# Designed miniproteins, single chains, continued (4): the designs that were tried, part 90

Each design is a single chain, and the fold is of that chain. pLDDT is the mean over its residues in the fold that is shown.

## One batch from the design tools (miniprotein)

Design m15109
Fold by ESMFold2-Fast:
Structure m15109 (fold): chain A 92 residues (1-92)
Amino acid sequence: ALAELEAVAAEADRLAQAVGPLLQRLAAGEPLSPAEAAELVAGLERLRALYERMRELVLRAPLPEEDKEAALAYLDARIAALDALAAQARAS
């Protein structure tokens, strides 16, 4: 069933929208307060966990091999990007 994958994806989308304003400020080189930086790091770590859960679900899904490979490549790239953003936020 894809329902669990869809639910996790929806949660990830909502969280991404919630941290969006802080991510935009970080990308613009704007200074974040220690509290804002901590909030952003926590949100990015939660997003990473959701993407790892999606990866686990994709591996177990009855999908064609090519679709699995594409989805896993996408998720791995997203996880790497989140790790880089969290490191940047911690350095702020």
Scores: mean pLDDT 84

Design m15110
Fold by ESMFold2-Fast:
Structure m15110 (fold): chain A 96 residues (1-96)
Amino acid sequence: MKEKIRKLARIVAEKLIDLINEAEKQGDTETVKLLREALERISKAFVEALKNGDVEKAYEEILKILEEFASQLPGDFAERARKAIEEVKKEAEKLL
């Protein structure tokens, strides 16, 4: 169980870090702030999941956070975030 949570955490973190790096490259400080807040909340959810061993509940909470932040992102970043969410869903289906 912990191994699956760690694999999901890595995938989600990689997607968010890619978006943060792209936003920083474009000088979009508001998008960077939103994405960093998402990463912090998601990291907290993964830490709780590792303590509790509940990978399904962690996945549900992480999707909720990702979708809430995606709705707040402007322009191209909203579309990129939606793509990242779809990839996370595909990978989670393989792990769960």
Scores: mean pLDDT 79

Design m15111
Fold by ESMFold2-Fast:
Structure m15111 (fold): chain A 82 residues (1-82)
Amino acid sequence: SAAEEERKREEKLKEKEKRIREIRQNTLKAIVANDQAAYDKYMAELNALRDEAEKEGDKELLSLIDQAKQTIADEKALLAKG
């Protein structure tokens, strides 16, 4: 049913949101630690997820990833100023 399909879609989206949040948090920790290798690794993971979302036409996931990338950029700029 449409309702069952929507529930499964929301569940999948929540799992992807959790993964994006974990990558974002780990990326921010890498920035604070001045760990360039870890930063590059996590940004590559986030970009890979974006490429996957683009291939799938998942506009919601693309929006979440782009928002996470913006948050990382903003926090990196703020931490660099301290």
Scores: mean pLDDT 82

Design m15112
Fold by ESMFold2-Fast:
Structure m15112 (fold): chain A 57 residues (1-57)
Amino acid sequence: LDSEIDRVGSEIVSLEEMARRYRSMGNDVMASRLESEADELGRRMAELSRERSDRRW
């Protein structure tokens, strides 16, 4: 529910921050991988938000 959406949101932020660190270190491969993972979690978060809106009553 809301806790799950919050958790996913926090994970996305962490992945984005780690990706920036790897990119500044010249590790573009790891940075790209983390960015892809954040994108996937973003899609999951959108789906959870839609389900929450439908079932919240």
Scores: mean pLDDT 77

Design m15113
Fold by ESMFold2-Fast:
Structure m15113 (fold): chain A 75 residues (1-75)
Amino acid sequence: PAAISSLVPQLIKALQHPSPSVREAAALALGVLAKQAPETLKQQPGVQEALQQALQDESPWVRFHAKNALLALQA
């Protein structure tokens, strides 16, 4: 859907935000989208790369949500 296509680039940008809370929210949102629309998310360029980078984040919660999002995309 067009809404996901416009939202995903903003979420990828938010994963690089200086605030851990913003990065945690972005990773969680991508995880929800990965469970609800995995095929749509797979078609977005940079999603898997951004989530793999988030696995190295300073925040354990960002890493946790990024890992879950990647697992959902592999189902």
Scores: mean pLDDT 80

Design m15114
Fold by ESMFold2-Fast:
Formats: sequence, C-alpha cells, structure tokens
Structure m15114 (fold): chain A 65 residues (1-65)
Amino acid sequence: SAVARVAQLVAEALSKGYITAAQAQEILARLRAGDYDGALALVEQAKVPEEILQEIRKALAEAKA
C-alpha cells in the first residue's frame, strides 16, 4: 500500500541518519491518524535528500487518493 511505502521510506531515512527516531515516530503517528499533510511537513523540515523526499511526497499523495 502507499502508506506502507511511506513507512519503508521513513525507515530508510532513519537508518541513513537523515531523521531522528523521535522524528520518525511522530511522522508515523501522523500517518496513522490520517494527517498526511502534517506527516509531509515534518519530512520537509528534516535534512532528507530531495530524491527520498520526492518519493515520500508521491506516496503520501497516493495515500490521500
């Protein structure tokens, strides 16, 4: 699913040190609440490479549809 893809990308960003564990947990909490725009805002505030950010944006847009 699109939500599962976002969770996988968030796990990759955490594993590579682009986000903290606290940021990852808050992003996933917003996803579980259906707050996709809030989840995206947290990802955009982090030092995530543009390639990963673009994939997360696409997956979140698919989750909203």
Scores: mean pLDDT 84

Design m15115
Fold by ESMFold2-Fast:
Structure m15115 (fold): chain A 68 residues (1-68)
Amino acid sequence: STLEEREHRGAAYALWVARRLREERAEELTPEQREGVDRAIELFSGVITEEELEEARRRVEELRRAAE
């Protein structure tokens, strides 16, 4: 269960990061990297819930605040 939970949280985090990269840093990515990001978004969007995305966002915000 713990490994499965960690993998699912990792996928949610990866989806959140991929969406931000696409929205905020698309012009800094190579065409191959943009395709990889879009593929990751498509792959994970079908299996990650909105609650899991919100949890991933919250964890990143906590890490950001801890770094300040």
Scores: mean pLDDT 71

Design m15116
Fold by ESMFold2-Fast:
Formats: C-alpha cells, structure tokens, sequence
Structure m15116 (fold): chain A 82 residues (1-82)
C-alpha cells in the first residue's frame, strides 16, 4: 500500500540521516511525511524523529541545524509537541 511504502521510506530516511546528516533527499522525505500525513505517525516514529532532529539541531553544520529545526517546526505546526 502507499501507507506501507511511505512508512518504509520514512524509516530508510531516518537511517540515512544517522549515517549522513547532509543527505538532502532524506530530510525532504521526512519533512514531506510530516507535512502530508502527520496523523499517521506512531508514538515511536514521533519520538525517533524528535530525538534525531533535536540531536542534529546541535550540529556544527548550519544547513543541518536549519533542516533539523524545520522538522521540529513542522511537527509543532501539526500539533505534535517537541
């Protein structure tokens, strides 16, 4: 299903960011999921995204910091506390 495929893409993107936080496609995948389907995020997926984004918001790379902050902002706009 589309939902299953998008969930797999989300999991892959999270793993890719853990290996390379400069991976633009991975950031775009996560942001796209939050913007389109925030209600489909499980509690575990929310916690993992928040933890990773908070960690990467402390990156010495300004682009990585900015992308991580966009994820946190998108979650808050969707009504998900961070």
Amino acid sequence: SLEEQMREDLKKALEELKKDPTNRKAWETILGYINRFPELLTDEEREEIIKLAKELSKSPDPEVQARAQRILDALELAGIPV
Scores: mean pLDDT 87

Design m15117
Fold by ESMFold2-Fast:
Structure m15117 (fold): chain A 93 residues (1-93)
Amino acid sequence: EARERALELRKFHGDAGNRVRQATEAGDAEAAKKAMQEFGDKLPSEESRKRVNEAGDALAEAVKSGKNARQATDEAGRVMGEATREEIERILS
């Protein structure tokens, strides 16, 4: 069922978002980037994967430098949320 796939993606997004937040709070740039890449790999859209990976790279740089880490974390969450919504729309259409 399309609903089951949409629920799985929502759960995956929630889990990935928690991993990203935990990694950034710990100052672990590599873990934050890995969580973003693993999330992106589950998206079938090349454009969505590219946006998520770009946000992940920016987040890792912010965490490493200690500059604008909160802003980069918020942006990463926004990008992940948009990619999740777009994919759920495709699944349910």
Scores: mean pLDDT 82

Design m15118
Fold by ESMFold2-Fast:
Structure m15118 (fold): chain A 75 residues (1-75)
Amino acid sequence: MKIAVIVVKDRPEAARRLVEEYAPFVDKVVIVDAGSTTGAVEAAREAAERHGVPVEVIRVPSMEEAFAKATEIAK
């Protein structure tokens, strides 16, 4: 199974763009949210849904924990 792992923090346009680039090539998108308050998770989820790719959201309190979690999932 091919998975794209994306770390997001308060950048909805960047989050959407990253998902758009990877969604056609993967079976699942995992969004690791480092405490966004501006709809970045929503933007990424919408992009994945347009490509018919399932999305999973994981919330963590810091960017360091987000990168650690993303690295764990990407293995």
Scores: mean pLDDT 76

Design m15119
Fold by ESMFold2-Fast:
Structure m15119 (fold): chain A 79 residues (1-79)
Amino acid sequence: MNEIAGEAGQETYRRLVALGVPADVAARTARAVASALVNESEDIESIIRQAVAAVPPELQEQAFKVAMEIAKKAKEKLA
């Protein structure tokens, strides 16, 4: 369980950095994704939306889509 959440966090970080998101913001967003998955948060979409608010405006939509895709795949593995 924690391993899958950790992998989702690492994947979120890698993909956001590849998009040009600053490393500190990418790490913060990755931590939010991993934490939401570990805690089985009902509001994972809202948590990710809040985390990507710190991403540069031109990248926010793409970052949100990437993080949500990773979170959905991780949830399928945890089911």
Scores: mean pLDDT 80

Design m15120
Fold by ESMFold2-Fast:
Structure m15120 (fold): chain A 62 residues (1-62)
Amino acid sequence: MDEEIRRIYEEWLAWGFSERNALYLTAEWLYYKEHGPLPRPPSREELEPYVRKVAEILGIPV
């Protein structure tokens, strides 16, 4: 899990996304992995615990 999170984050950075955008995109990926696809995009509030978890794994202050 942690290794996959790092790889996904690095892939977003390689595509030219900012650290902030890469962090949120990686959090969204983790959210979908746990809940499956939603009929709507997840809200920022729904992503916050995943953003925190991803940031903690990557050692990024949030």
Scores: mean pLDDT 77

Design m15121
Fold by ESMFold2-Fast:
Structure m15121 (fold): chain A 67 residues (1-67)
Amino acid sequence: EEEAEKLRDEAILAGNQGRHDEAATLFEKAAEISGSATDYWQAALFYRASGDTEKAEELEKKAKEAK
């Protein structure tokens, strides 16, 4: 949880710097560690915002299964 929290903080920093692709990847890694549906949904939303629809759909499915 703490490790995932650190990754979420890094994702927020990347987002603030305009690096949305990096932010999406960091949220994805946070989800892999935490197993949290919320983290998977966050990663999916960022991938959708970046135009990576296939990746977003994959992570949305993972979010449902993680919970």
Scores: mean pLDDT 79

Design m15122
Fold by ESMFold2-Fast:
Structure m15122 (fold): chain A 68 residues (1-68)
Amino acid sequence: SDEEIFEELVKRGEASAEKFKSAQDLIDHIEKVIEELEKKGEEVALKVGRKELAEVQDTIKRLKEEME
């Protein structure tokens, strides 16, 4: 479930249970930061943000595959 995926992200230190309620909430937050960086033209920070988003998405995909 999405809740179990989020719990695993929190356990791995990739998400804060105090700040986020779900894996989707974390993804939405990262995507919002990326959008703001795109609007500001912060190319270096944008590359970092996109890499972090891809790493979180990859972790979620692996967890979903393990959970069937």
Scores: mean pLDDT 71

Design m15123
Fold by ESMFold2-Fast:
Structure m15123 (fold): chain A 71 residues (1-71)
Amino acid sequence: SKEEQEKASKVTGESIRLIGESVDAQIRAKQLKAQAEKDPSLKEQAEKEEKAADELTKKNNQKSLELIKKL
């Protein structure tokens, strides 16, 4: 039905948004980690950003699964 197609479209859109957010965080963390290899003073910040990106990825994956379950 059109109603089911609209629900699926909204879930797809939100899932893409959550993936994009996680990917952006992972890219930023990798960039900072590369900078920390040249500047050891950034090592602690790089480790914190990597951990934060991993936690965000786990949280967003869980949110995506919950959205799919509601279909």
Scores: mean pLDDT 86

Design m15124
Fold by ESMFold2-Fast:
Structure m15124 (fold): chain A 68 residues (1-68)
Amino acid sequence: MSKEEKDLVLRIIGLELRKIGLEFDIELLERRAAQGDSSAPARIARLREEIERIEREIKELEEKLKKL
């Protein structure tokens, strides 16, 4: 595996770990929303938008990795 492939793989792993963390935060906020936390829906929406951005970046990096 080349250095460029390793750098791309590590970056993808880092983004996937961040996505998992955000999904965990959403799960906690959904529990808070169920308990009557009126601020939770807006926070969930922001975290979902961040996950979508991360997913787009992962796809771009995966496409670069496939071209190597």
Scores: mean pLDDT 86

Design m15125
Fold by ESMFold2-Fast:
Structure m15125 (fold): chain A 79 residues (1-79)
Amino acid sequence: MKAFEAATKAAQAARDGNFDEALHYAKESIDAAEQEGYKGKEAYGRAGFLATMAGNILGDPEAALGASTAVTKAAQEAE
């Protein structure tokens, strides 16, 4: 899965109020960012940026915030 694809799914899950699913896809986005060449904290930063962008593309600033928060929590659990 591409980092942006996973970030989009995290934003959609956040929009639906499904925080467990948002966390799952946030972790997938971080893992995918690492596969795309981002390393450590840079992978977290990339996933967070993509999650915010995905939520904004959906037209939902609260989904953007929710997905970004999920990336933060996933990064804390991974590191």
Scores: mean pLDDT 81

Design m15126
Fold by ESMFold2-Fast:
Structure m15126 (fold): chain A 70 residues (1-70)
Amino acid sequence: SKTAEARYKLLLSEAETAIRSAVEQGDLEAAKQIYEDFKAEIESDPNLTPEQKEKALEELDRLAKEYGIE
């Protein structure tokens, strides 16, 4: 649904902002923890379809690689 897509995009926007902020502060451990926390949140969200979870996790992984974190 459009609502679920909006939620998925919001979660990714929040993840990118938080990861970028931690990386800019030189706190790579915080950035890694933020990545893991958002990954767990996406995986456990009952309001996201399997396809939306897959796409969200793919984009989150892309962000982690872009910022040099796991």
Scores: mean pLDDT 80

Design m15127
Fold by ESMFold2-Fast:
Structure m15127 (fold): chain A 70 residues (1-70)
Amino acid sequence: GAPKTVTVTLLTHASSFNKPTLSQAVQAARDAALKAAENISREKGYELLSLEVQVADDGDITVTLTLRIP
């Protein structure tokens, strides 16, 4: 059958990272999401397929991970 996938969403805010620029806060959010994906992969054997970041005007950061289920 077709590969099964699951999505995991990290909701955070730029101010949570105390970085001097928005781009550095976004990078910190991506790094946190990648660590979460690595933990899921290690624990459950899921493979990270994609990572998407959305930033809102108020500094809300949404990171969406798509993982393949074995």
Scores: mean pLDDT 84

Design m15128
Fold by ESMFold2-Fast:
Structure m15128 (fold): chain A 83 residues (1-83)
Amino acid sequence: SADDVFPQTTTMSVDQQVAIVDAMRDAGYITQAQADRLRAAIAANPGTVDPTFMGRMAVDVRRGKISGDEFVDRVIEHMKANA
């Protein structure tokens, strides 16, 4: 069955990446619209997310160094550059 085949390449699972986005939304660091945009980008490009970069950007949002919009834009641009 299709369930017998797993993805060949992710640096972090799509579910783990989405869980980070959902956690940031639930904590109020990003809006629902920002979370939806980032989730869609991750789902479209599952092998392109750098978890270290995403984690660093998440820390910067939490510390108030960047906005939620800047976080989403930076992660998506990094994904585009990676693939």
Scores: mean pLDDT 74

Design m15129
Fold by ESMFold2-Fast:
Structure m15129 (fold): chain A 68 residues (1-68)
Amino acid sequence: MLSPVEVLRLILEGASARTIARAGRIPLSTASRLLRMARTLPKPELVKELLQLSSLEQAERYTKEYLS
C-alpha cells in the first residue's frame, strides 16, 4: 500500500486520477477529490514544500491538511 504522503506526491507530480486510484487502490472519485484539493493550492509552492519535508512529523502534518 502507498502511504498518504506518496499518494499526495503523485498528485503534485501531475499523475492522473486513474493512475492515483490504481496505485493507491482507492476509488476514482476519491482520487479526483484529492486532485481537486491540490489544484486549489499553488502547485509550485506545494511541490517545494513537499520536497523539503524530510521529517515524518512535518510530512504527516502536511498530509492531514490535504488528504483528510
Scores: mean pLDDT 59

Design m15130
Fold by ESMFold2-Fast:
Structure m15130 (fold): chain A 63 residues (1-63)
Amino acid sequence: SPEEVRARIEELRAREDKILTEIKNVEKQSGPEAESKFKKLMDEYGRIGREILQLERELRALE
């Protein structure tokens, strides 16, 4: 339903905010381990953003 899709988008946006905070914390660190963590967080952030875009398209199709 449109309500379920909106709820999922809000959940994912909250997750984006948490990951963005983690990215900012890792940016303060140096070395290969920090670089690896940064890349993984950036990949996850991008994935969530793409999922939100897909859900927004689905929401528009339901309207």
Scores: mean pLDDT 84

Design m15131
Fold by ESMFold2-Fast:
Structure m15131 (fold): chain A 144 residues (1-144)
Amino acid sequence: MEAEELFKQGKLEEAEKLYREGLEKDPSNMDLLANLAQVLLAQGKLEEAEALYQNILDVLEINLPEDHPLLGQAYANLGQVLFAQGKLEEALELYQKAIEIYEKALEEAIKNNAPQSVIDKLQANLQKTKDNLAQVQQKLEELK
């Protein structure tokens, strides 16, 4: 909570410190790992953010079904870091995987009358990932 507020205020170094302190107490806390990776990305610490998101993705791929929304989020997060690094083709592939997962998860959530908050979150994640994909595609077309 406190670290998230610092991040929202743009106090990135202070937010990083609190997330790292949390991880010293619980090194395998996936939420803290993801929050730290996001703060590192926001600071432009791209190599550290990539390594951390890759570790998160590796753990989730072993433990979750291929179509789980958390896998979609992990692909989208890693894609965002690769896009920031200029690895456009790799970012494109990861965003496409994330979109396929989110579209399937959204269809299933609607079909099963999931809570509106779940549907809204899936729609927001899908739209954000589609917007990011469009930006990568535009840059790739400009390089042809």
Scores: mean pLDDT 86

Design m15132
Fold by ESMFold2-Fast:
Structure m15132 (fold): chain A 68 residues (1-68)
Amino acid sequence: REEVARRVAEAAGMSLEQARAAVDAVEAARAAGRPLTVEELARAAGVSSEQAARALHVLAEALGPLAA
């Protein structure tokens, strides 16, 4: 999980704290069985939609498909 957060931070140009928030948002959405949008991820991590899109791409590769 920490390794995934580090990869997201580097790839999307965000802080480790923001990357951890992104990972948490993805896992919360999966636990709830709901889709996670780029805009929701951007709000949860406090980043731009462009950074959120990059983070979602990295997270999809590391954790499997994120959009329903």
Scores: mean pLDDT 75

Design m15133
Fold by ESMFold2-Fast:
Structure m15133 (fold): chain A 86 residues (1-86)
Amino acid sequence: DKYREKILAKLEELARLAREAGDDGLADTLRGAVEHAKQSKENFDKLIEALKASIPALIELARARGDEALAAALRELEKLIEEAEK
């Protein structure tokens, strides 16, 4: 539960960073994913599995675009997910 709140807060930070970088599509997707995940533990668990599959590619894409802040926040999210599974 404590890690769930931290992960959701980090996803909200990522949505803000994406919007500040001009990636409104990613920002809207992340915001929608956070709201959906808040509805149930099952939705949250499904989001975590989807993030595990996509975070490495998103970090690479962010770095390729020069979005260092977004890449760093994505790495922090990855670490929070790993800590939550400890």
Scores: mean pLDDT 81

Design m15134
Fold by ESMFold2-Fast:
Structure m15134 (fold): chain A 73 residues (1-73)
Amino acid sequence: MKLKRFVGSFDEKVAKGDLLDSNGNIVKEVEIPISDLPNAEELLALKPGETMTFKAVIDGEEVIAVLTRLVPP
């Protein structure tokens, strides 16, 4: 069905990635404060390089988010 995906990475402050349509085309680039995500505390408990998949609402639309925690420099 019409589920878009948000695929990207996050640090302690922000999740940044691309919103993809059902065909895998980039609809737009998205930056979200980590505190605005439904699983913010779970995301911040992940180790660098770990990925979490979850349902989120981005710009009023339900999406499947696939976010990887950034390795610190």
Scores: mean pLDDT 79

Design m15135
Fold by ESMFold2-Fast:
Structure m15135 (fold): chain A 84 residues (1-84)
Amino acid sequence: ADNLIQRAIMLINQAIRLARAGQIDQAIALFQQALDLLQQAYQQTGDPRIAQAIQLVQQAIALVRAGQVDQAIAQFQQAIQLLI
């Protein structure tokens, strides 16, 4: 599970950089890949902190789609803090 979480954090950080650069479609694709890895980690561990991170990532992806990139980045950073 730790490898899945570390890979998810890496993808979220990469996607945040893409979103800040205005590459929104590429950022969303990486955020969705990170979400898949977090869901796999949750299936292996049942850790409620991973479940909370999944909800924050889902909400943040919706904010990116709505053009609210700065609010989305704050939500992604909160998700990462739950996973560290």
Scores: mean pLDDT 88

Design m15136
Fold by ESMFold2-Fast:
Structure m15136 (fold): chain A 72 residues (1-72)
Amino acid sequence: MIEELVEQAREAIAAGDGDRFRRLISALILKKNYDEAKELVEEARAAGLLTDQQYNAYLNTIDYLKKKEEEK
């Protein structure tokens, strides 16, 4: 379920586990859960898990894919 992926991603943020976080965000993006993925990326940035460069890369990717999905 999507709630389980979100919970696991928050656990990864709390643990400072960037590799696990990256895998879980990729799963959310593949499932087209862009809003949840964006919230988790913002939480990871606030927790210091992501660099500015990584944060911007994730947001740009999510925003791009979300717009393409909404466009058709």
Scores: mean pLDDT 82

Design m15137
Fold by ESMFold2-Fast:
Formats: structure tokens, C-alpha cells, sequence
Structure m15137 (fold): chain A 85 residues (1-85)
């Protein structure tokens, strides 16, 4: 069902947002300011993608581009954070 995929994706995006927020909260004193900024940007990109998806009635190509950008930012920020921890 096409309805189930957006719900599952929404929960996945929320989980990733929580993961990023928790990394900032737990390790702020061990992470460089640049990595903290990257994590905050990834959080904001994920939140924007989630909002775009939940809003609905947007071209699938636009949603896909936002999701891809947010996931790429998330992966890069996590890799940078893990390299410093």
C-alpha cells in the first residue's frame, strides 16, 4: 500500500532526528563546533523533508530530492561525529 510507505518513512525520519539531537546532547563537549553545526543542519534538513512529506500534494521528484539531500547530510554528519568520538 502506498499509504504505508509514507508512514514508515515518517517514523524513520523522526528516529534519525532524535538520533542527531541525542548525539549533540550527549557529546557536545567532545565534538568540534563544525561537527555540531553539521549535525544541526542535518536535523533541520530531516525536519524539512518530514514536513514536506506530511504536507502532501507535492511532486514526488521534489520530495525525493529533499529526502536524498537530508539523508546525505545525515550520513555525512554522523560520519564526522563518529570520527571525533
Amino acid sequence: SSVLAPLQLGEELRAKIREVEELIRRHRDRLSPEVIDALRQARDDLADALRTMERGNVPGSELLQKLQAALDAYKAALAAARAEL
Scores: mean pLDDT 82

Design m15138
Fold by ESMFold2-Fast:
Structure m15138 (fold): chain A 93 residues (1-93)
Amino acid sequence: MVEMEVSFEDIDEETTLITITITTSEGKTYTFKIKVPKEFADFLKYLIEAAEKGEVDEEKLQEGIEKYKELATAILKKIEDAIEKGEEYYEIE
């Protein structure tokens, strides 16, 4: 089972730094720092809060998935590639 922790830091009005820490079932920890549009980071914050409260807006969820699918897919592919290479720290810009 993979454990994932996400933190957010606003670096300007348009850009948020997302730090993703992934701990694999084998005990390896990978840290990714990704600069993303603030709008995308705000959407991720909404998903985390909505999941915790059980108040997910299906229309907003669907709109966000369609809008950010390409960006999210690109980020996931970079994370998967770094894990396959055995890199414990990777910065994605």
Scores: mean pLDDT 72

Design m15139
Fold by ESMFold2-Fast:
Structure m15139 (fold): chain A 83 residues (1-83)
Amino acid sequence: SIEEVKERARRLAEELEAQGFPDAARAVLLVAEAVIALEKGDKERALELFRRAAELVARTAESLGLDGEAVRERWLALVEKAL
């Protein structure tokens, strides 16, 4: 259900924020909102939310010394293939 998606995302976001990954926590919440938008048939809003999540995931990757641009590009390619 939508409520279960929200609750799972909230718990994961709280854990990520507690571990020092606030951008990853925000990304999880945006992905949950995107999934809910898809269930409602709002594909355009879902794509916008997935793109915003990709930027936050890229910033988290950069904070860990990884190539944030490569992570962002892979994320968006997976989203486009899935939708």
Scores: mean pLDDT 84

Design m15140
Fold by ESMFold2-Fast:
Structure m15140 (fold): chain A 85 residues (1-85)
Amino acid sequence: SLLKKGEELIKKGEELIKEAEEIRNAVAEWEAKQLETGQGVDPPKWLVEKYGALAGTPKIYEIADKLKEEGEKLIEEGKKLKEAA
């Protein structure tokens, strides 16, 4: 039970870290497109659908940081549960 719960937490943490990386990559690509065109470009649609107005602001980096922190915490908690099993 503890082993299985630990594995589930590690998997969830890895998913959050991956999402944080996807956000950073999408924002970087979007910013690069704005610089190349010299015109305003809408933020990535999936980012706007998930994070709303924050997707088009520097706050999106804070969201990515938060997801990474939460993911790292879940991985650490999961490892502790596996050790306790």
Scores: mean pLDDT 83

Design m15141
Fold by ESMFold2-Fast:
Structure m15141 (fold): chain A 55 residues (1-55)
Amino acid sequence: SEEEEAAVQRLKDVIATLVAEGRADSVPLVLRYGREHLGLSDEQVAELEAFAAAL
C-alpha cells in the first residue's frame, strides 16, 4: 500500500541519518520498530537491512 511504501521510505531516511551520525548501532532498533509497530513484512524489513548494508 502507499502507507507501507511511505513507511519504508521514512525508515530508510532514519537509517541513513543514523549511519551519517555514526549511530549505525541503532539500526537494528529501527528494523524492530518497523516489524513490531508498523506491520512491515519480512521482505520490507530485508529491504531496509540491505539498504543499511549498502551505506
Scores: mean pLDDT 84

Design m15142
Fold by ESMFold2-Fast:
Structure m15142 (fold): chain A 87 residues (1-87)
Amino acid sequence: SARRQQLMAEIRSLSREERMQRLRELAKQNTPEAKEQKKLLQFVLLVDWLKERGLSEEKAQELAQDILEGMELIKRGVDLTIERLKK
């Protein structure tokens, strides 16, 4: 949706530190909007991580989407990495 694209653009404009701060704040909230924003932030962080691993933007986005949609084991690994970075 246009709203999702706007949120993605806003997230991409944030620094890594600002993205981590937003994740901390969103983790404290239990609203559908907060859950959606957290999912989008996790997607952006996954894409960046996969690109660092050598994937192209397009392939990183495709794999990140698959991870978030149903690859629970891989997603848990990423979530654990984010939690480690929050410390």
Scores: mean pLDDT 76

Design m15143
Fold by ESMFold2-Fast:
Structure m15143 (fold): chain A 84 residues (1-84)
Amino acid sequence: SELEEALARAQELAGEFLRLVRDKAPVAVLREQAERLRAALAEVVALLKASKDPDLQAQLPTAEEQIEATVRWAEQAVAAAEAA
């Protein structure tokens, strides 16, 4: 499904971002990957909001909080790299 594909993409991009942070990639590379991750996570939210599944709709607030936390983490990682 589109949701499963979007989730898989977001998970892969999050893993790539974590690896780049660990390997101390240049700030420009971290910014580009953070933007790609943000776009993938926005797609997941859009698909969840478009879902007519009551169980997925009930989980939406928690999913949005988790996604917002992930975006904030990525932004903080970029800021920390800029400050170094």
Scores: mean pLDDT 85

Design m15144
Fold by ESMFold2-Fast:
Structure m15144 (fold): chain A 100 residues (1-100)
Amino acid sequence: DEKLDKVVDELEEKLSEVARWVYEEEKDEKKVEEILELLRKTSGEIRKIYEDGKKNKESFEETLKKIFEELEKLIKELSKIDPKAAEKMKEVYEEIKKLA
């Protein structure tokens, strides 16, 4: 699915941009480590959802719903660590939602 491939590629790019922002702006090393681990874990889960969706011939809508559920979990966990990082991820969520 060309549209799903584009959404996943854009999402990976945006997750990388959030990781870079965290490295540049967050001065608390422990928070940086916790946020980057969450971003890495979420990226891995999204990749798994995408690959499983292709293997099982899931619909675009079913795969996309699972991806958005993982992003919502990420935003919730980020809100506990750094509200600014959570706001950056909310911006990514809304941009990806418009693309989908």
Scores: mean pLDDT 84

